# Designs tried in a protein design run: designed miniproteins, single chains, continued (3). Part 39

Each design is a single chain, and the fold is of that chain. pLDDT is the mean over its residues in the fold that is shown.

## One batch from the design tools (miniprotein)

Design m9338
Fold by ESMFold2-Fast:
Structure m9338 (fold): chain A 111 residues (1-111)
Amino acid sequence: LRAEAEEAIRALTEAMSEFYSPVEGRALGGVVGAYLDAVIQSGQFDTARKMIELVKKMAEALKNGDEQKALQYNDKFMQTLKPVFQQDMTDDQRQQLQARLDAIAAEAEAA
């Protein structure tokens, strides 16, 4: 799962970098990576597999120049994440995820 997540994040980061910019690709790849790590750490492996598949579909859509389709897959990714975030994560896991997201946002603004 972690290796598959890393491969999917790499593909998305590359596609986002080509479609938007390297800074935006790194930032958005980081955000997606943080969410996938959190879901895997929560033990929700079937949800993680579904999210990894959606990340791969987002990367493919962007590679094909289809921003609208990529946004649809992103919406489904967030919909898939929501129950895990609300029900399957501890307060500590949610705080760690938020801190990582804040750090990614700060790094993107500094770039």
Scores: mean pLDDT 82

Design m9339
Fold by ESMFold2-Fast:
Structure m9339 (fold): chain A 80 residues (1-80)
Amino acid sequence: GRHAAASALGSVLAGMRENPETSVEEAARAVEKALEAARAAGADDQSLRHIERALEEVRRAKDGAEALAHVERALQALGL
């Protein structure tokens, strides 16, 4: 469900906030793992699409701060 997706992506956000020097590549890797974890936990298709979109936006981010903002927006879309 949506909670599995929110939990996985929330862990990524917490890690990025703890490590402000997180690179775009590291952020993208974390979001990709969150997507896999959410899928394995039975997240619904809409929630998975929100994480997939966040992954695409993070990969195109110019820096870690912009990547963080994309993860935050994805969590808001999931209701967090």
Scores: mean pLDDT 81

Design m9340
Fold by ESMFold2-Fast:
Structure m9340 (fold): chain A 93 residues (1-93)
Amino acid sequence: LKEEVKKIFKEILEARKKLNTYSPESEENFEKTLENSTEEELEKLKELGIAELELLKYYLGEVTPEEVLKRLEEAKLSPELIEEVKKALEELE
């Protein structure tokens, strides 16, 4: 679980670098979060991380809104989180 979350955070940081939104502080904050998180918190961070990564891929033009939503459903994210992402995508249009 912790290794999976760490991998997702690394991909998020790479996506932020491509969007010119990266800061060294963001990387330090991710590392501190990983070190101080419980198993339950890590599971929630995994879901949030997957959602953020797919949104960043959308901003990079790598995926469509439809592909984002499909990926979140396949990853079995909470229905509430999927709805939040759907609303965010609709507001960007």
Scores: mean pLDDT 73

Design m9341
Fold by ESMFold2-Fast:
Structure m9341 (fold): chain A 60 residues (1-60)
Amino acid sequence: MDIEKIKEEIREYLKSLSVEEAQSQEAGDWLSELTKGLSDDEANIVSEEAVKTIEELVEE
């Protein structure tokens, strides 16, 4: 899976959750496993997308 597909998968997964679920340890563990094989730069890009998505959910 390329970085763009990983970003989309993260957005869809987090947006399918409640705000509490998206901020849970379970969601964090899922994100960690998904990014485990990525370079530091790629993992940072994906992590920023996850943070942005969670911030959008919190603002709702």
Scores: mean pLDDT 75

Design m9342
Fold by ESMFold2-Fast:
Structure m9342 (fold): chain A 88 residues (1-88)
Amino acid sequence: MAMDKEEAAKKLAPEIEKLAKELGLTFEELKEMVEKYGPAETVLIMLAKKENMKVEDVWEEAKRTPGTSERALEVLKLAMEIVLKEKE
């Protein structure tokens, strides 16, 4: 059974917030990154920094299954929007 995108995003939002805190990012810094790079790309940059990986390598792992890239982008975008809204 495929998880609903909004449900997946709600489960992912706390993990994104935890990741930002582990990286020492303030809410303002996180918001600036989203404005500069986009919500989904900001999550990939944070994951790459935590795992000492290249952003491209994280993205290729996400794409390994057909259709995963489109779904992954939408889920990451929704999850980041939830994180940003909860801080306002």
Scores: mean pLDDT 72

Design m9343
Fold by ESMFold2-Fast:
Structure m9343 (fold): chain A 77 residues (1-77)
Amino acid sequence: MEYLEKARASENPVERRRYVAKGHREIVDLAAKKGDEETLRRASELTSQALSTIDTDRELADKYLEELGKILKELKE
């Protein structure tokens, strides 16, 4: 299971934050290798939004994590 999927599946806020950080790092590494500045910017914005809502609005946080998961999947293709 991918880190962003583990973040969405976890009930523990500390575990959720840890998995979000790991998933974002994977996106950053892949996008940087491709020179994709726009994807780097977008992923950083979505990660910030997910982390800011992770404890206060689970539905919105999970929506941001789903968008990050789509970015990660596209980068792996």
Scores: mean pLDDT 82

Design m9344
Fold by ESMFold2-Fast:
Structure m9344 (fold): chain A 78 residues (1-78)
Amino acid sequence: SEVREIAEQVNRLVAEGKYEEAARLLGIEGRLAVASGPSREEAERRAERLRKEGAGLVIAAPTWEEFLAEVERILAEV
């Protein structure tokens, strides 16, 4: 699936520190950051910190399934 392939590419680029390239794959200008954690609440707290530090877009996803769903949502809105 295209969404899965894009999500895997985004995850790889973020792991490589290529935040602007990851953002471009989602049709977003600027930088993409990803916040994860052992719970949704922890992932959301980490995401809020990243937003306050100037990250352009932050995805809060404690699981791969939630990350994939967020990528699909973003692609549907662009």
Scores: mean pLDDT 76

Design m9345
Fold by ESMFold2-Fast:
Structure m9345 (fold): chain A 62 residues (1-62)
Amino acid sequence: MDQQRSQIHGLILQGIRAEQRGDLQSAIEYYRKARDLALSLGDDDGAAVLDEQIKRLEQRLK
């Protein structure tokens, strides 16, 4: 479980860095992976926050 928590954190950081570069598509992909891992761990609150961020970026990408 510690490895999966570390993976979620790393994916979120990669998503933030992608946003800072203006690479919204890569940011969405990193956040989706982090969300899916959060859901697999039963972290519904964390997954909901990530899902909200993904939806905001998807709207901006359009």
Scores: mean pLDDT 81

Design m9346
Fold by ESMFold2-Fast:
Structure m9346 (fold): chain A 86 residues (1-86)
Amino acid sequence: SRLEEAKELLKELYRLQAKALGIELSDEEIEEAVNTLLSRHSPEELKALLQETIAELDRIIPELDEEMKEVAEKMRELLRRLVDVL
């Protein structure tokens, strides 16, 4: 289902974000965070937030070092896929 696809993409996004921030999150903590996000936002609200995040990434990616740029580009790809699923 589209909801399960969205959950999988959000889990991947949280894993990348945690790694970038140097935070260790368990799979259970990531799953809880994803479920909380989906319970607090409608698909329309979430899509709007994701589109704003993509626009911000498009702006900052050219200014990042190569290592941070690779992470940001992966996050942007996941965000675009998530918008398409929602």
Scores: mean pLDDT 84

Design m9347
Fold by ESMFold2-Fast:
Structure m9347 (fold): chain A 77 residues (1-77)
Amino acid sequence: AAEAALQAQYRAQRRALFRRTLAEYDRIRAEVAALRAEGRFDDADALFRRQTAALVRDTMKEMKKLDAQYKAALEKL
């Protein structure tokens, strides 16, 4: 029961993080598309690289935090 509840919470938190990450990625894509529409291809590529690198870093950090919290909670059962 307790283990199943922790697993369900962990899955819900991962889904919420995934949804936020996709929404942020869509925002980045929209900004990149706007720059490309203006013919600013180098600026578009630079923005995409910078903002996706930040998004990946932040998402990995949150994933690592969730994974550590889940493992610690399981060890206390």
Scores: mean pLDDT 88

Design m9348
Fold by ESMFold2-Fast:
Structure m9348 (fold): chain A 72 residues (1-72)
Amino acid sequence: TKEEQLALLDKMLAEVEELVASGELPREIGEALRAGLEAARAAIEAGASSAEATAIIRAAAEPLREAIEALE
């Protein structure tokens, strides 16, 4: 449900903030992820589809994917 989707996004936001605060996630990547998760949350609240919200999250996660690939 929409409520379940919002709850999941809120949980993900809290986890990203904890990882940034602990130093386990670079701040710039954490800020990009938080911005994407916040945008997805706002979109769901405004009536956007799950596909649209997923696309927003995927785009925000792209810097993290690139950073991981650069480590390999």
Scores: mean pLDDT 74

Design m9349
Fold by ESMFold2-Fast:
Structure m9349 (fold): chain A 87 residues (1-87)
Amino acid sequence: SLAEEVREVVRELLERGWMREEEAEALLARIPELSDAELRALLLHAKALLRQRELGIPSSELERMDPSLPDVEAMTVAAERNLARLA
């Protein structure tokens, strides 16, 4: 499921020390409240963050993504662009 994929990427970020425990806990707590479209946007964002960290690319090279924002379409577009830049 999308929720399981999000949990997996967040867990990997935590294990590598690339995300704070408090930050991960806040994101995971929101999963039951999110629609499938919001979960897709969050998954793409989490994957982009993981890839950015693996490559050592500074955040200034990526479009800003805020998973607290309600605009799912804008979040998805930004996350897809970030993933494309990191490919």
Scores: mean pLDDT 69

Design m9350
Fold by ESMFold2-Fast:
Structure m9350 (fold): chain A 93 residues (1-93)
Amino acid sequence: DREELLKRIEEEFPKLVEETAEALAKEGKDELAELARNLKTLKAVEYFQAYGLYLTTGSEKAKKKAEELAKTLSKEEIENAKRLAELAIKENE
């Protein structure tokens, strides 16, 4: 069941964020690690993914998904997710 899977992900979410941040810090990407720790909700992560996909592929569907998610997120969550996406793209280019 997708709802049971999402609930499990939400329960493990802080641990997954910290593991990702530690991995980035080990690579010397301290700024990316800090921004990753600032993604406090699953919706913020979904926004980060949709926005990043839009920036890398120009997908209209990804853009619309990001715009809809942005309506439900705080300005701080949006800003942190955008910074993470932009820095992740720059680091991989």
Scores: mean pLDDT 72

Design m9351
Fold by ESMFold2-Fast:
Structure m9351 (fold): chain A 94 residues (1-94)
Amino acid sequence: SYEDTIKALENLIKTIEELKKSGASKREVLSMARLTIHFIRTSEEIPEELKEKAVAELEEIMERLRAGELSPEEAMDRIIEILKEIKEELEKRK
C-alpha cells in the first residue's frame, strides 16, 4: 500500500532525525543505512529504477562514511534527503 509505505518512510526519517539529535556512532549510522537499504529493496510500492538509484546512493554514503570522508551527522543528513526524495516521488505517482 502506497499510504503505508509513505508512512513508513516518514517514521524512518523521524527515527534518523532523533538518532542524529542523540549523537550516533559510525557503526550505528552504518547499521541504519543497511536497514534503510533493506526497507527500500523489500518495498513493493517503490519503482525498481528508484530502488536501484537510492541503494547506489546509500552504498556510496556508507563507503564515504567508512573512509572518513563523511561524519556520522553528514551521512544521516544525506540518508534523510534520499528518503524524502523517495517519499516525494511516491506522493507524485499517487
Scores: mean pLDDT 87

Design m9352
Fold by ESMFold2-Fast:
Structure m9352 (fold): chain A 65 residues (1-65)
Amino acid sequence: SQGQLYVQQGESLIEMSEQSTDPQLSKQMLDQSLQLGRKSKQLGQTAQSQAVEQRAQELLKKLDS
């Protein structure tokens, strides 16, 4: 389903952000992951999409710390 694809894409972006040495690029990837989590939630993938959103938000806070 489209919601599951959004979750998978969001998780992949989180992994890529953690491997990136460029903080600005990492932030862009995490922002995209957060948007994909929100889109997935709109399509009914509540639990998995919330996990993606939470992790993306935590990593974004870490970049600003």
Scores: mean pLDDT 82

Design m9353
Fold by ESMFold2-Fast:
Structure m9353 (fold): chain A 93 residues (1-93)
Amino acid sequence: SRRRREVERALEEAEERVREAARKKHETYAKKSEELKEKFEERGVLMLLQTALLLSGKDSTPDLEENRRRVLEVATVEQIERATEDTLAIIES
């Protein structure tokens, strides 16, 4: 559907921005451990997805892939954008 494609694009852009911000914020730790870098990026994305679901009035899980599936079904582009801003503010604090 048209909505599905717009939401998918917005989510892809949001995840990329969150991963980049998490990587940049924790660059010093990333240099000590590539595994820790990946964990920081994944935690940032999990926070993004959980926030988007909260804004959509839906329950989230600890599972990143399940939350991504739920976001694609229920979230609006505006909710994803707001979740991105909220997540970036937390990462950058």
Scores: mean pLDDT 85

Design m9354
Fold by ESMFold2-Fast:
Structure m9354 (fold): chain A 95 residues (1-95)
Amino acid sequence: SAKEKEELIEKLSKDPEKALEYLKEELLKKLPELPEKAVKMGLLEPEEAEWAQIAAEYIILKPGVEVLEEADRAIEERDEEKIEEMKAFIEKAKA
């Protein structure tokens, strides 16, 4: 929302590291809802929505630019083994 964006901008100006951590936590909380909405809108199949959520959480939790290409490739190639590896990493990172 517009109010949330204004609050985040003010936090970013005072403590950029704290603001980044807050944004990261907020995105992780909202990620489960985004794929479900895409499926309801007919934009994604349920399986694609699940993979997209796993990829997004993996990208947020794992540092490095290569992570974006890794996640995108796993979805494009429908690499179930790689999706499971990403999921396992997410669970370890959240623990």
Scores: mean pLDDT 65

Design m9355
Fold by ESMFold2-Fast:
Structure m9355 (fold): chain A 120 residues (1-120)
Amino acid sequence: MEEEDERLNRIARVTDEALRALDSGDPEGFLRALDELIEIAKEVKEEVLKGKNIPRVIATLANSAATLMAAVGVGEEAARAQKARDEIMANPDLTPEQQLKAIDVAIEALRAAKERVEAR
């Protein structure tokens, strides 16, 4: 099995689960899905640290983070995640350091979405 395709499928599935949980008024389900996306982002970060060039996975993760931030009404973090996605797509030859920065932006956006939902 192509590891990249499996990660792309996982990101898409979990993002869809998060959006469905949000639409159904299930904050616990939304938070669980965010935690899974954060773990996927950490796995992706380790792959980049091992020298892998996986811009499609990083762009997909940043796009998921932007989508979920927009869905919970936080525009600033969504804009940052979208910019990271656009930079990766425009420059697939980004350095490992630039790829790591894009992943960190996605993780930060997902954590901000989690905090937004937990705030009462």
Scores: mean pLDDT 80

Design m9356
Fold by ESMFold2-Fast:
Structure m9356 (fold): chain A 95 residues (1-95)
Amino acid sequence: ADQAIRHLQIAIFNMQRAIRLIQQGNVDDAIRLMNLAIQHVDDALTVVAHPDAARARALMQQAIALIQQGNVDQAIAQMQQAIDYLRTAVADIRA
């Protein structure tokens, strides 16, 4: 549980940093941080198979695709939704 929570919290932090980088026009570094966040979500899922963490992972992958298509506003919306799912997973695992 504690290992999964730490991985999800690192993923949340990297996603928040990625949103700021996108807003600054630094898309390449944002995508690198998003891929790191996905790796941490995958690590958490190997410890606790949480459905909200899996949903967040899918939204993060979709957000990367939207960024690559130039649809930054929709990508940020998907990233915010992914962060919300990750926070829900953390709260549920802590309970």
Scores: mean pLDDT 89

Design m9357
Fold by ESMFold2-Fast:
Structure m9357 (fold): chain A 67 residues (1-67)
Amino acid sequence: MLEEELERQERDLEALRAESREEKLARVKERDPSAKEEQREVVVDTAEALHEIGLEFLRELVRRKKE
């Protein structure tokens, strides 16, 4: 159900936002130690922005379904 997926994605975004920038960068570094720091920063910033965009799209779908 789209509403259950929305709640799940909202919880995931809240968890992501609860992590400090340093914690996010440390996780990316652990997964890809060969990447430069600047590249890891882009990955962290892009991942959060994409999650927010996807969540907004899902909210719109749930809203339209109820109307």
Scores: mean pLDDT 74

Design m9358
Fold by ESMFold2-Fast:
Parts: structure tokens; sequence; C-alpha cells
Structure m9358 (fold): chain A 95 residues (1-95)
């Protein structure tokens, strides 16, 4: 996904405005994938984006992203996706 590459480049450059812009586009795509019931693709995108954010010590943004995905999964009552996202959030918080 081009937005993941742009997010990483913005984080490496210290461009906070561009990083937040790309993150908002990624959040919107996760919401659309969940609405379309493409849960595996939504989980993969959320995990890949969170890993990039954690790599750059942006734990605040990683948790916000995963919480956004979790809230959307809960709205659709898709318990399997919600449980996987809750596990990832717990792993990031445990540092």
Amino acid sequence: MEELEKLEAALEAGDEVEALRQLNLIKAEITLLIIEEKYEEALKLAEEAAEILVKHNRYDLALDLLQHALDEAKKKNYEDLAKKLEKKIAEIKAK
C-alpha cells in the first residue's frame, strides 16, 4: 500500500503533518475494509501500519490506530477481528 511507504518516509523525515495525513488515510482504508467485510485485509493493514509506528517509537499513534480498528470491528460484531486487535494493543502496552 502506497500510504504505508509514505507514512514510513514521513516518520523518517520527522514530517509530523505528512505522517498524520497518511495515517488518517490508512485509518479510512481500514474502516472501508471492515465495512466491506474484508477482515483479513483490514487486520493485515492495521498490523503493518502499527509495526511501522512502533519501529519509529510512535506508540501513541500505533495504539490510536489499533483502537480505531477495534472500535470499527466491534460496530460490525466481528469478534475474531476484535480479539486479535485487543491482543495486539495489549502487546504494545506491555512495554
Scores: mean pLDDT 85

Design m9359
Fold by ESMFold2-Fast:
Structure m9359 (fold): chain A 60 residues (1-60)
Amino acid sequence: SDKEELERVSEVVRKGLEKYAQDPNNKAGVLELMRETAEEKGLSDEQVNTVESSLTAAID
């Protein structure tokens, strides 16, 4: 269901934001962790792009 996909996307974003909260000056590391987590959870390229755009906007 779409809900399960949304949950996976939300978990990837949460991990990125947790990393950012621990080290706000390491934005590159946040994006790297996000990409790694997205790969582990099997996100599509479109979902990865959505997460990356949302996270980048949130930490700008």
Scores: mean pLDDT 78

Design m9360
Fold by ESMFold2-Fast:
Structure m9360 (fold): chain A 60 residues (1-60)
Amino acid sequence: MEELKKKIEEYQKLADEYRRLADSYAANATTPEQRVLANAYRDMADLFEEKARELKKELE
């Protein structure tokens, strides 16, 4: 149980970090490559948010 709670916190922190990276790249994107990278970071944030959500279901 405690290990799962720590894992959820880790995934939430990763999601927040990738969200910030996505926002930063989106705001400063001047090339197609930078826009692709912004989208990739956004997808990573969504992925980690989903992983955290799945683990939360196990605690329910």
Scores: mean pLDDT 81

Design m9361
Fold by ESMFold2-Fast:
Structure m9361 (fold): chain A 103 residues (1-103)
Amino acid sequence: SMAVEETERVLRELEAGRISPLEAAERVVEIVLRAVEAGDWAAFRAVLGLVNEKGLELEAAGRQEAADALLKAAEIAGGAAAEVRAGRMSVEEALARAREALA
């Protein structure tokens, strides 16, 4: 899955310190919501699984700011996906709200 490959790249860049926790969180939210928009629930589940696993690894490594950013991204993306799925929010509105919540 392209979404999974993009997520793995984002998580590697975050772990290496090449991108900020905020940038990683924003990219993860966008990847998840694009999977929801495409109806790709397998990619949605796989991406959230990878983000949660990396969040736990970063927390164990003492990288609390990065771990917290990924956990917040997963929560926001999961919440926005539910609203998009329920027809209460467009993907564009969900992305705008996620960006504001991450700032």
Scores: mean pLDDT 86

Design m9362
Fold by ESMFold2-Fast:
Structure m9362 (fold): chain A 86 residues (1-86)
Amino acid sequence: MVSSLELEILQEADPNRYTAVKTVTAESGPVTLILHDKETGRSEVKQLGAGETGTVELRGLKPGHTVYGAVVSDGVLQAQEKLVLP
């Protein structure tokens, strides 16, 4: 099983840049945590072992870009989120 916080968007010191943040706890098995910027094709990926909590950040995002957050465990998509930056 997996416990995850909602996808967060934080404004950077540059007011035209954002950071996407997602935190996941891999309670019972290994988990892959993915953040993806649709418009640039940039992705950040983190693998977590059972019992681990991890955070992934995707930095330097631009206004209007679409960010996908995904959590995969045992080859199955456990959670997915989509957010359009302001």
Scores: mean pLDDT 77

Design m9363
Fold by ESMFold2-Fast:
Structure m9363 (fold): chain A 61 residues (1-61)
Amino acid sequence: SILDELRAVEAQLSPEQRAELEALERRLLTHMMRNGELSKEAAEAALRRLLDEAKRMLAAA
């Protein structure tokens, strides 16, 4: 699943890269909470964005 793939990529990232991803996750969660509801679409879009960013960080290393 997307979560399993994200965890596998995160395990290969540096501590600093993981902290950067965590900051992005917090920003996305804050935005979603301010909108008053969590849809499946919004949650999946957030996970895909985190995975794409994690993969970009890994590819750049």
Scores: mean pLDDT 78

Design m9364
Fold by ESMFold2-Fast:
Structure m9364 (fold): chain A 112 residues (1-112)
Amino acid sequence: MSKEEQEREIAREVLDLLRKHPDASIFRNPINAEALRMPDYYKIVPNPISLDIIEERVKNGEIKSVEEFEELIEQMYENYKKLYPESDYRRTIAEELYELALKKIEELKKKA
C-alpha cells in the first residue's frame, strides 16, 4: 500500500468510528444557522466543518495525509469552542470526538 493510500485508509477508519459515536449526530450535517436561530453563526464560525464535509473530502481524495485529516477534526473542535461556552455539552462532545480521533490515529499508525 502506498503511504498516501495508507493515510487515507487511516482517515476512513477514524471517520467511520466518529460517525458511529452516539453523540456524533450533532456534527454529522452542516449547522442550519437559520433553523437554530443563530444569525451570527457565520461571523463566529467563518469556516464551518462537519463530519459529512470531511467524509466527502476523504472520499474524493482531497485529503492526502493523516495530518491534513487531523487538522480538519481540530478545526471542527475549534469551531465549537468559539460557538459554545466551556459549560455547554456540545463543546464537551466535540472535545470527546477530537480526543477519540487522536487516540485512534495513533493506534492505527502503530499497527503498521
Scores: mean pLDDT 74

Design m9365
Fold by ESMFold2-Fast:
Parts: structure tokens; C-alpha cells; sequence
Structure m9365 (fold): chain A 110 residues (1-110)
């Protein structure tokens, strides 16, 4: 099982990799699979609401850093759209972090 930090970094890398794919269908499948793997890992480890919150806070930091580092505007836009979808779904599955995910989405929508 991955640590919180390893899971955050791996998922952020997956989002960046998907944003670089030329095939939108493949990008959507990759993101869907990575999201399912994330939720499965969190459930298997019996994460507390506090751990889920820490994960989302750390993931948000890494996502914003990677968006700022991306020089290709189209890839940056795709990365933002994918991140918004993930935060929206996390907030639906974990209502205790919905306010946190909504703040992250608002910042990404600019």
C-alpha cells in the first residue's frame, strides 16, 4: 500500500500524463482508472476524514504547481479540466471534504 505522500504524487503524475495524451478517449479512460484505484486504496486503508482532507490539500498543492510549470496552454487547460472533474467526484464520494474540493475547483476555473 502506498503512503499518503506517494499516493498524492502518483495521482498528480497520472493527471499530468493524461493531459499530454493526444487521444481524449484514452485520457478519459486513464483518469477514470486512476480515480478508481485511488478510491479503492483509500477504502482498503480505511482512511479517516482527516486523512482524506490531508490528501486533497496535498494533491491541490501539487496540481497547482504542475499547472504553473506547464508551458503548453492547451495541455494546461486539459490538466485543469481533469483536475476539476476529480475534485468534483471526490467531494461527492466524501461529503466531509466537499467545501475543500469546491474551493480547489473555483481556483482552477479562474
Amino acid sequence: MLSLEELVEEFAEGLEEASKLEDPEKAAVLIGMRFLALVTEMELQKWSPEEVKEFVERLSELIFERIEAEKDEEKKKLFKEMAITIFRNLGKIYPEIKELTEEAIKRLEE
Scores: mean pLDDT 75

Design m9366
Fold by ESMFold2-Fast:
Structure m9366 (fold): chain A 100 residues (1-100)
Amino acid sequence: SDALIRAHAEAAIRHIEEAKEALRAGDYESFREHVDKVDLHLAVIYSLAQERGDAERAALAREAAELVTKAYEAAIVHKDLETALRYLEEAERLLREIAE
């Protein structure tokens, strides 16, 4: 289960990096697709952490999901690229902590 949580965290990190690049390029379609993939991986991480009684990883996954939602809102609703990138970088940091 730890290996599976780590694999999903690593996949989510890759999608965050691709979402950041898409956002910098103005590719909002690709940005949305990668954000959706991050949300799917975070949902799996949260579920696995809850099933294992890993309260720390569950809390980190929930916080990362909230940051990804804020990044999406900043980019798509508010057209604030700088704020969106900052939230994605914070989510990426939490995902790296989950992967440890």
Scores: mean pLDDT 91

Design m9367
Fold by ESMFold2-Fast:
Formats: C-alpha cells, sequence, structure tokens
Structure m9367 (fold): chain A 91 residues (1-91)
C-alpha cells in the first residue's frame, strides 16, 4: 500500500468514527461496517474489506438512516479525494 493511500484511508476512518459518534443506532451499525472495511483494507485484506462494504450497502438499502450514514461517508471520501488531488497539484 502506498503512503498516500494509507493516509487517505486513515483520514476516512477518522471521519467515519466521528460520524458514528453522533449517528442513530442504524447509522452507527452501517458506519461500524465501513470502519471495519477500512481497517481490513489497511491490513491488506481487500477480500474482507469488500465483503464488509457489501454488508454496509445492504443495510443502506434496508434503512434510510443507514443509507444517510453511508452517503455521508461517500461524500467525505469524495471531498478527501478532491483535497488530495489539489495537494498533489500544488506540490
Amino acid sequence: MEEIEREALERLRATAEALAATASPEGKRALDLVIRAIEAALAGDLERAEALLQEAGALALASPEARAAVEAVLAAGQALADELNAKLEAA
């Protein structure tokens, strides 16, 4: 794993943890799965990360609160990607 990818995943994990702290119980369950997926990816276990993301996606289909939580993490991930791209251009 490249350093920039690890930093991006660690920042996304911190964002997901912050969102989980204020989430509803259903949103927290979806965010816990996303956090575990990020941790699996950081450990190099991409198969486990994929399975956990599929579980989070299934919860998002079943629960509006889980969907909102997953969408918030996706929005944060997009913002992080945009920030990292801007920093790479500035460097």
Scores: mean pLDDT 78

Design m9368
Fold by ESMFold2-Fast:
Structure m9368 (fold): chain A 80 residues (1-80)
Amino acid sequence: SSAAATARVLAVLDSIARKHPLDDSVDPADAAAFLRSFVPEADLAAVDEAGRAAITDWLVRTAGLSPARAREIVDLLFSP
């Protein structure tokens, strides 16, 4: 399901952020490419609009990115 795929993506992102903290100094395209290298393509393809919003919120609230940077990263993550 889309919700299950979103949960798997969030779990991977949480694991990555604990080892490789993201901040607003990182280029959004480089950040998106880096994150894509860890997330299965099938899971990314299954994430719907609500899932993209949840990932954007996670980047702001948990990873500590600005809302603008989080949106850029999510847009590039799902539309390379």
Scores: mean pLDDT 79

Design m9369
Fold by ESMFold2-Fast:
Structure m9369 (fold): chain A 92 residues (1-92)
Amino acid sequence: MTVLSEKEREEFLKKKVEELYKKGEMTEAEVEFIEALKAGDRERAIAALERMILEEDPEEVRRALDEMAGDASLSAGVRELLALAREALARL
């Protein structure tokens, strides 16, 4: 029953994405994705994910999304963005 503010939700998702890519150098697409998530911009987030898939290993991107989706503490808005990301992956 923990309710996160919109700002805390965005920061939480950013930290999860950052953790998953922490061992490697972040790409421009990864930075754009995190910025889009912080802004709550679904269109920008999807565009950044499509770019990540083209520039990075799709399996690595998918693994990162699956790890985030497994976190039950994520807000409904964050889960919606992850669902849109999964749909973008399915379209490619």
Scores: mean pLDDT 61

Design m9370
Fold by ESMFold2-Fast:
Structure m9370 (fold): chain A 80 residues (1-80)
Amino acid sequence: PEQSVREQLLVDLHKFVVNSTMFVADRILESASPEKAKKILELEIEYLKKVQEYLSTLDPKSAEETGKIIKELEERLKEL
């Protein structure tokens, strides 16, 4: 059914965003000033927390994986 296809697509899109966020974070830490990197990481963490909340209603396993990525980004933020 159309609804199930849309739900799967949304889960896949959110997983893509989560994975892409880590790649972007690595690049920003390499090239941006610490002040800019900190601001961007804070925004990414805030966004991922919303993604995790949404995923928890559709795919709890993906929500747990997203939580691990949030924790990793929070650790990187503390090092700045």
Scores: mean pLDDT 75

Design m9371
Fold by ESMFold2-Fast:
Structure m9371 (fold): chain A 60 residues (1-60)
Amino acid sequence: SAELERRRKAIEIGAEASMKAIGYVSLGIASDEKTREEYLKKAGEIMEEGNRRERELLEA
């Protein structure tokens, strides 16, 4: 169904965003305090963008 297809794509978007965010969090943990804050901020931006794309897809 179209609903099942949209849910599958939303899961893919979420998985990709989560994997990228985890990568940036890991880089942040391995960095100095100032650089860590920048990587954590980037991870947050990636998750927010991923959530926005998931929401748009599920509400269409």
Scores: mean pLDDT 84

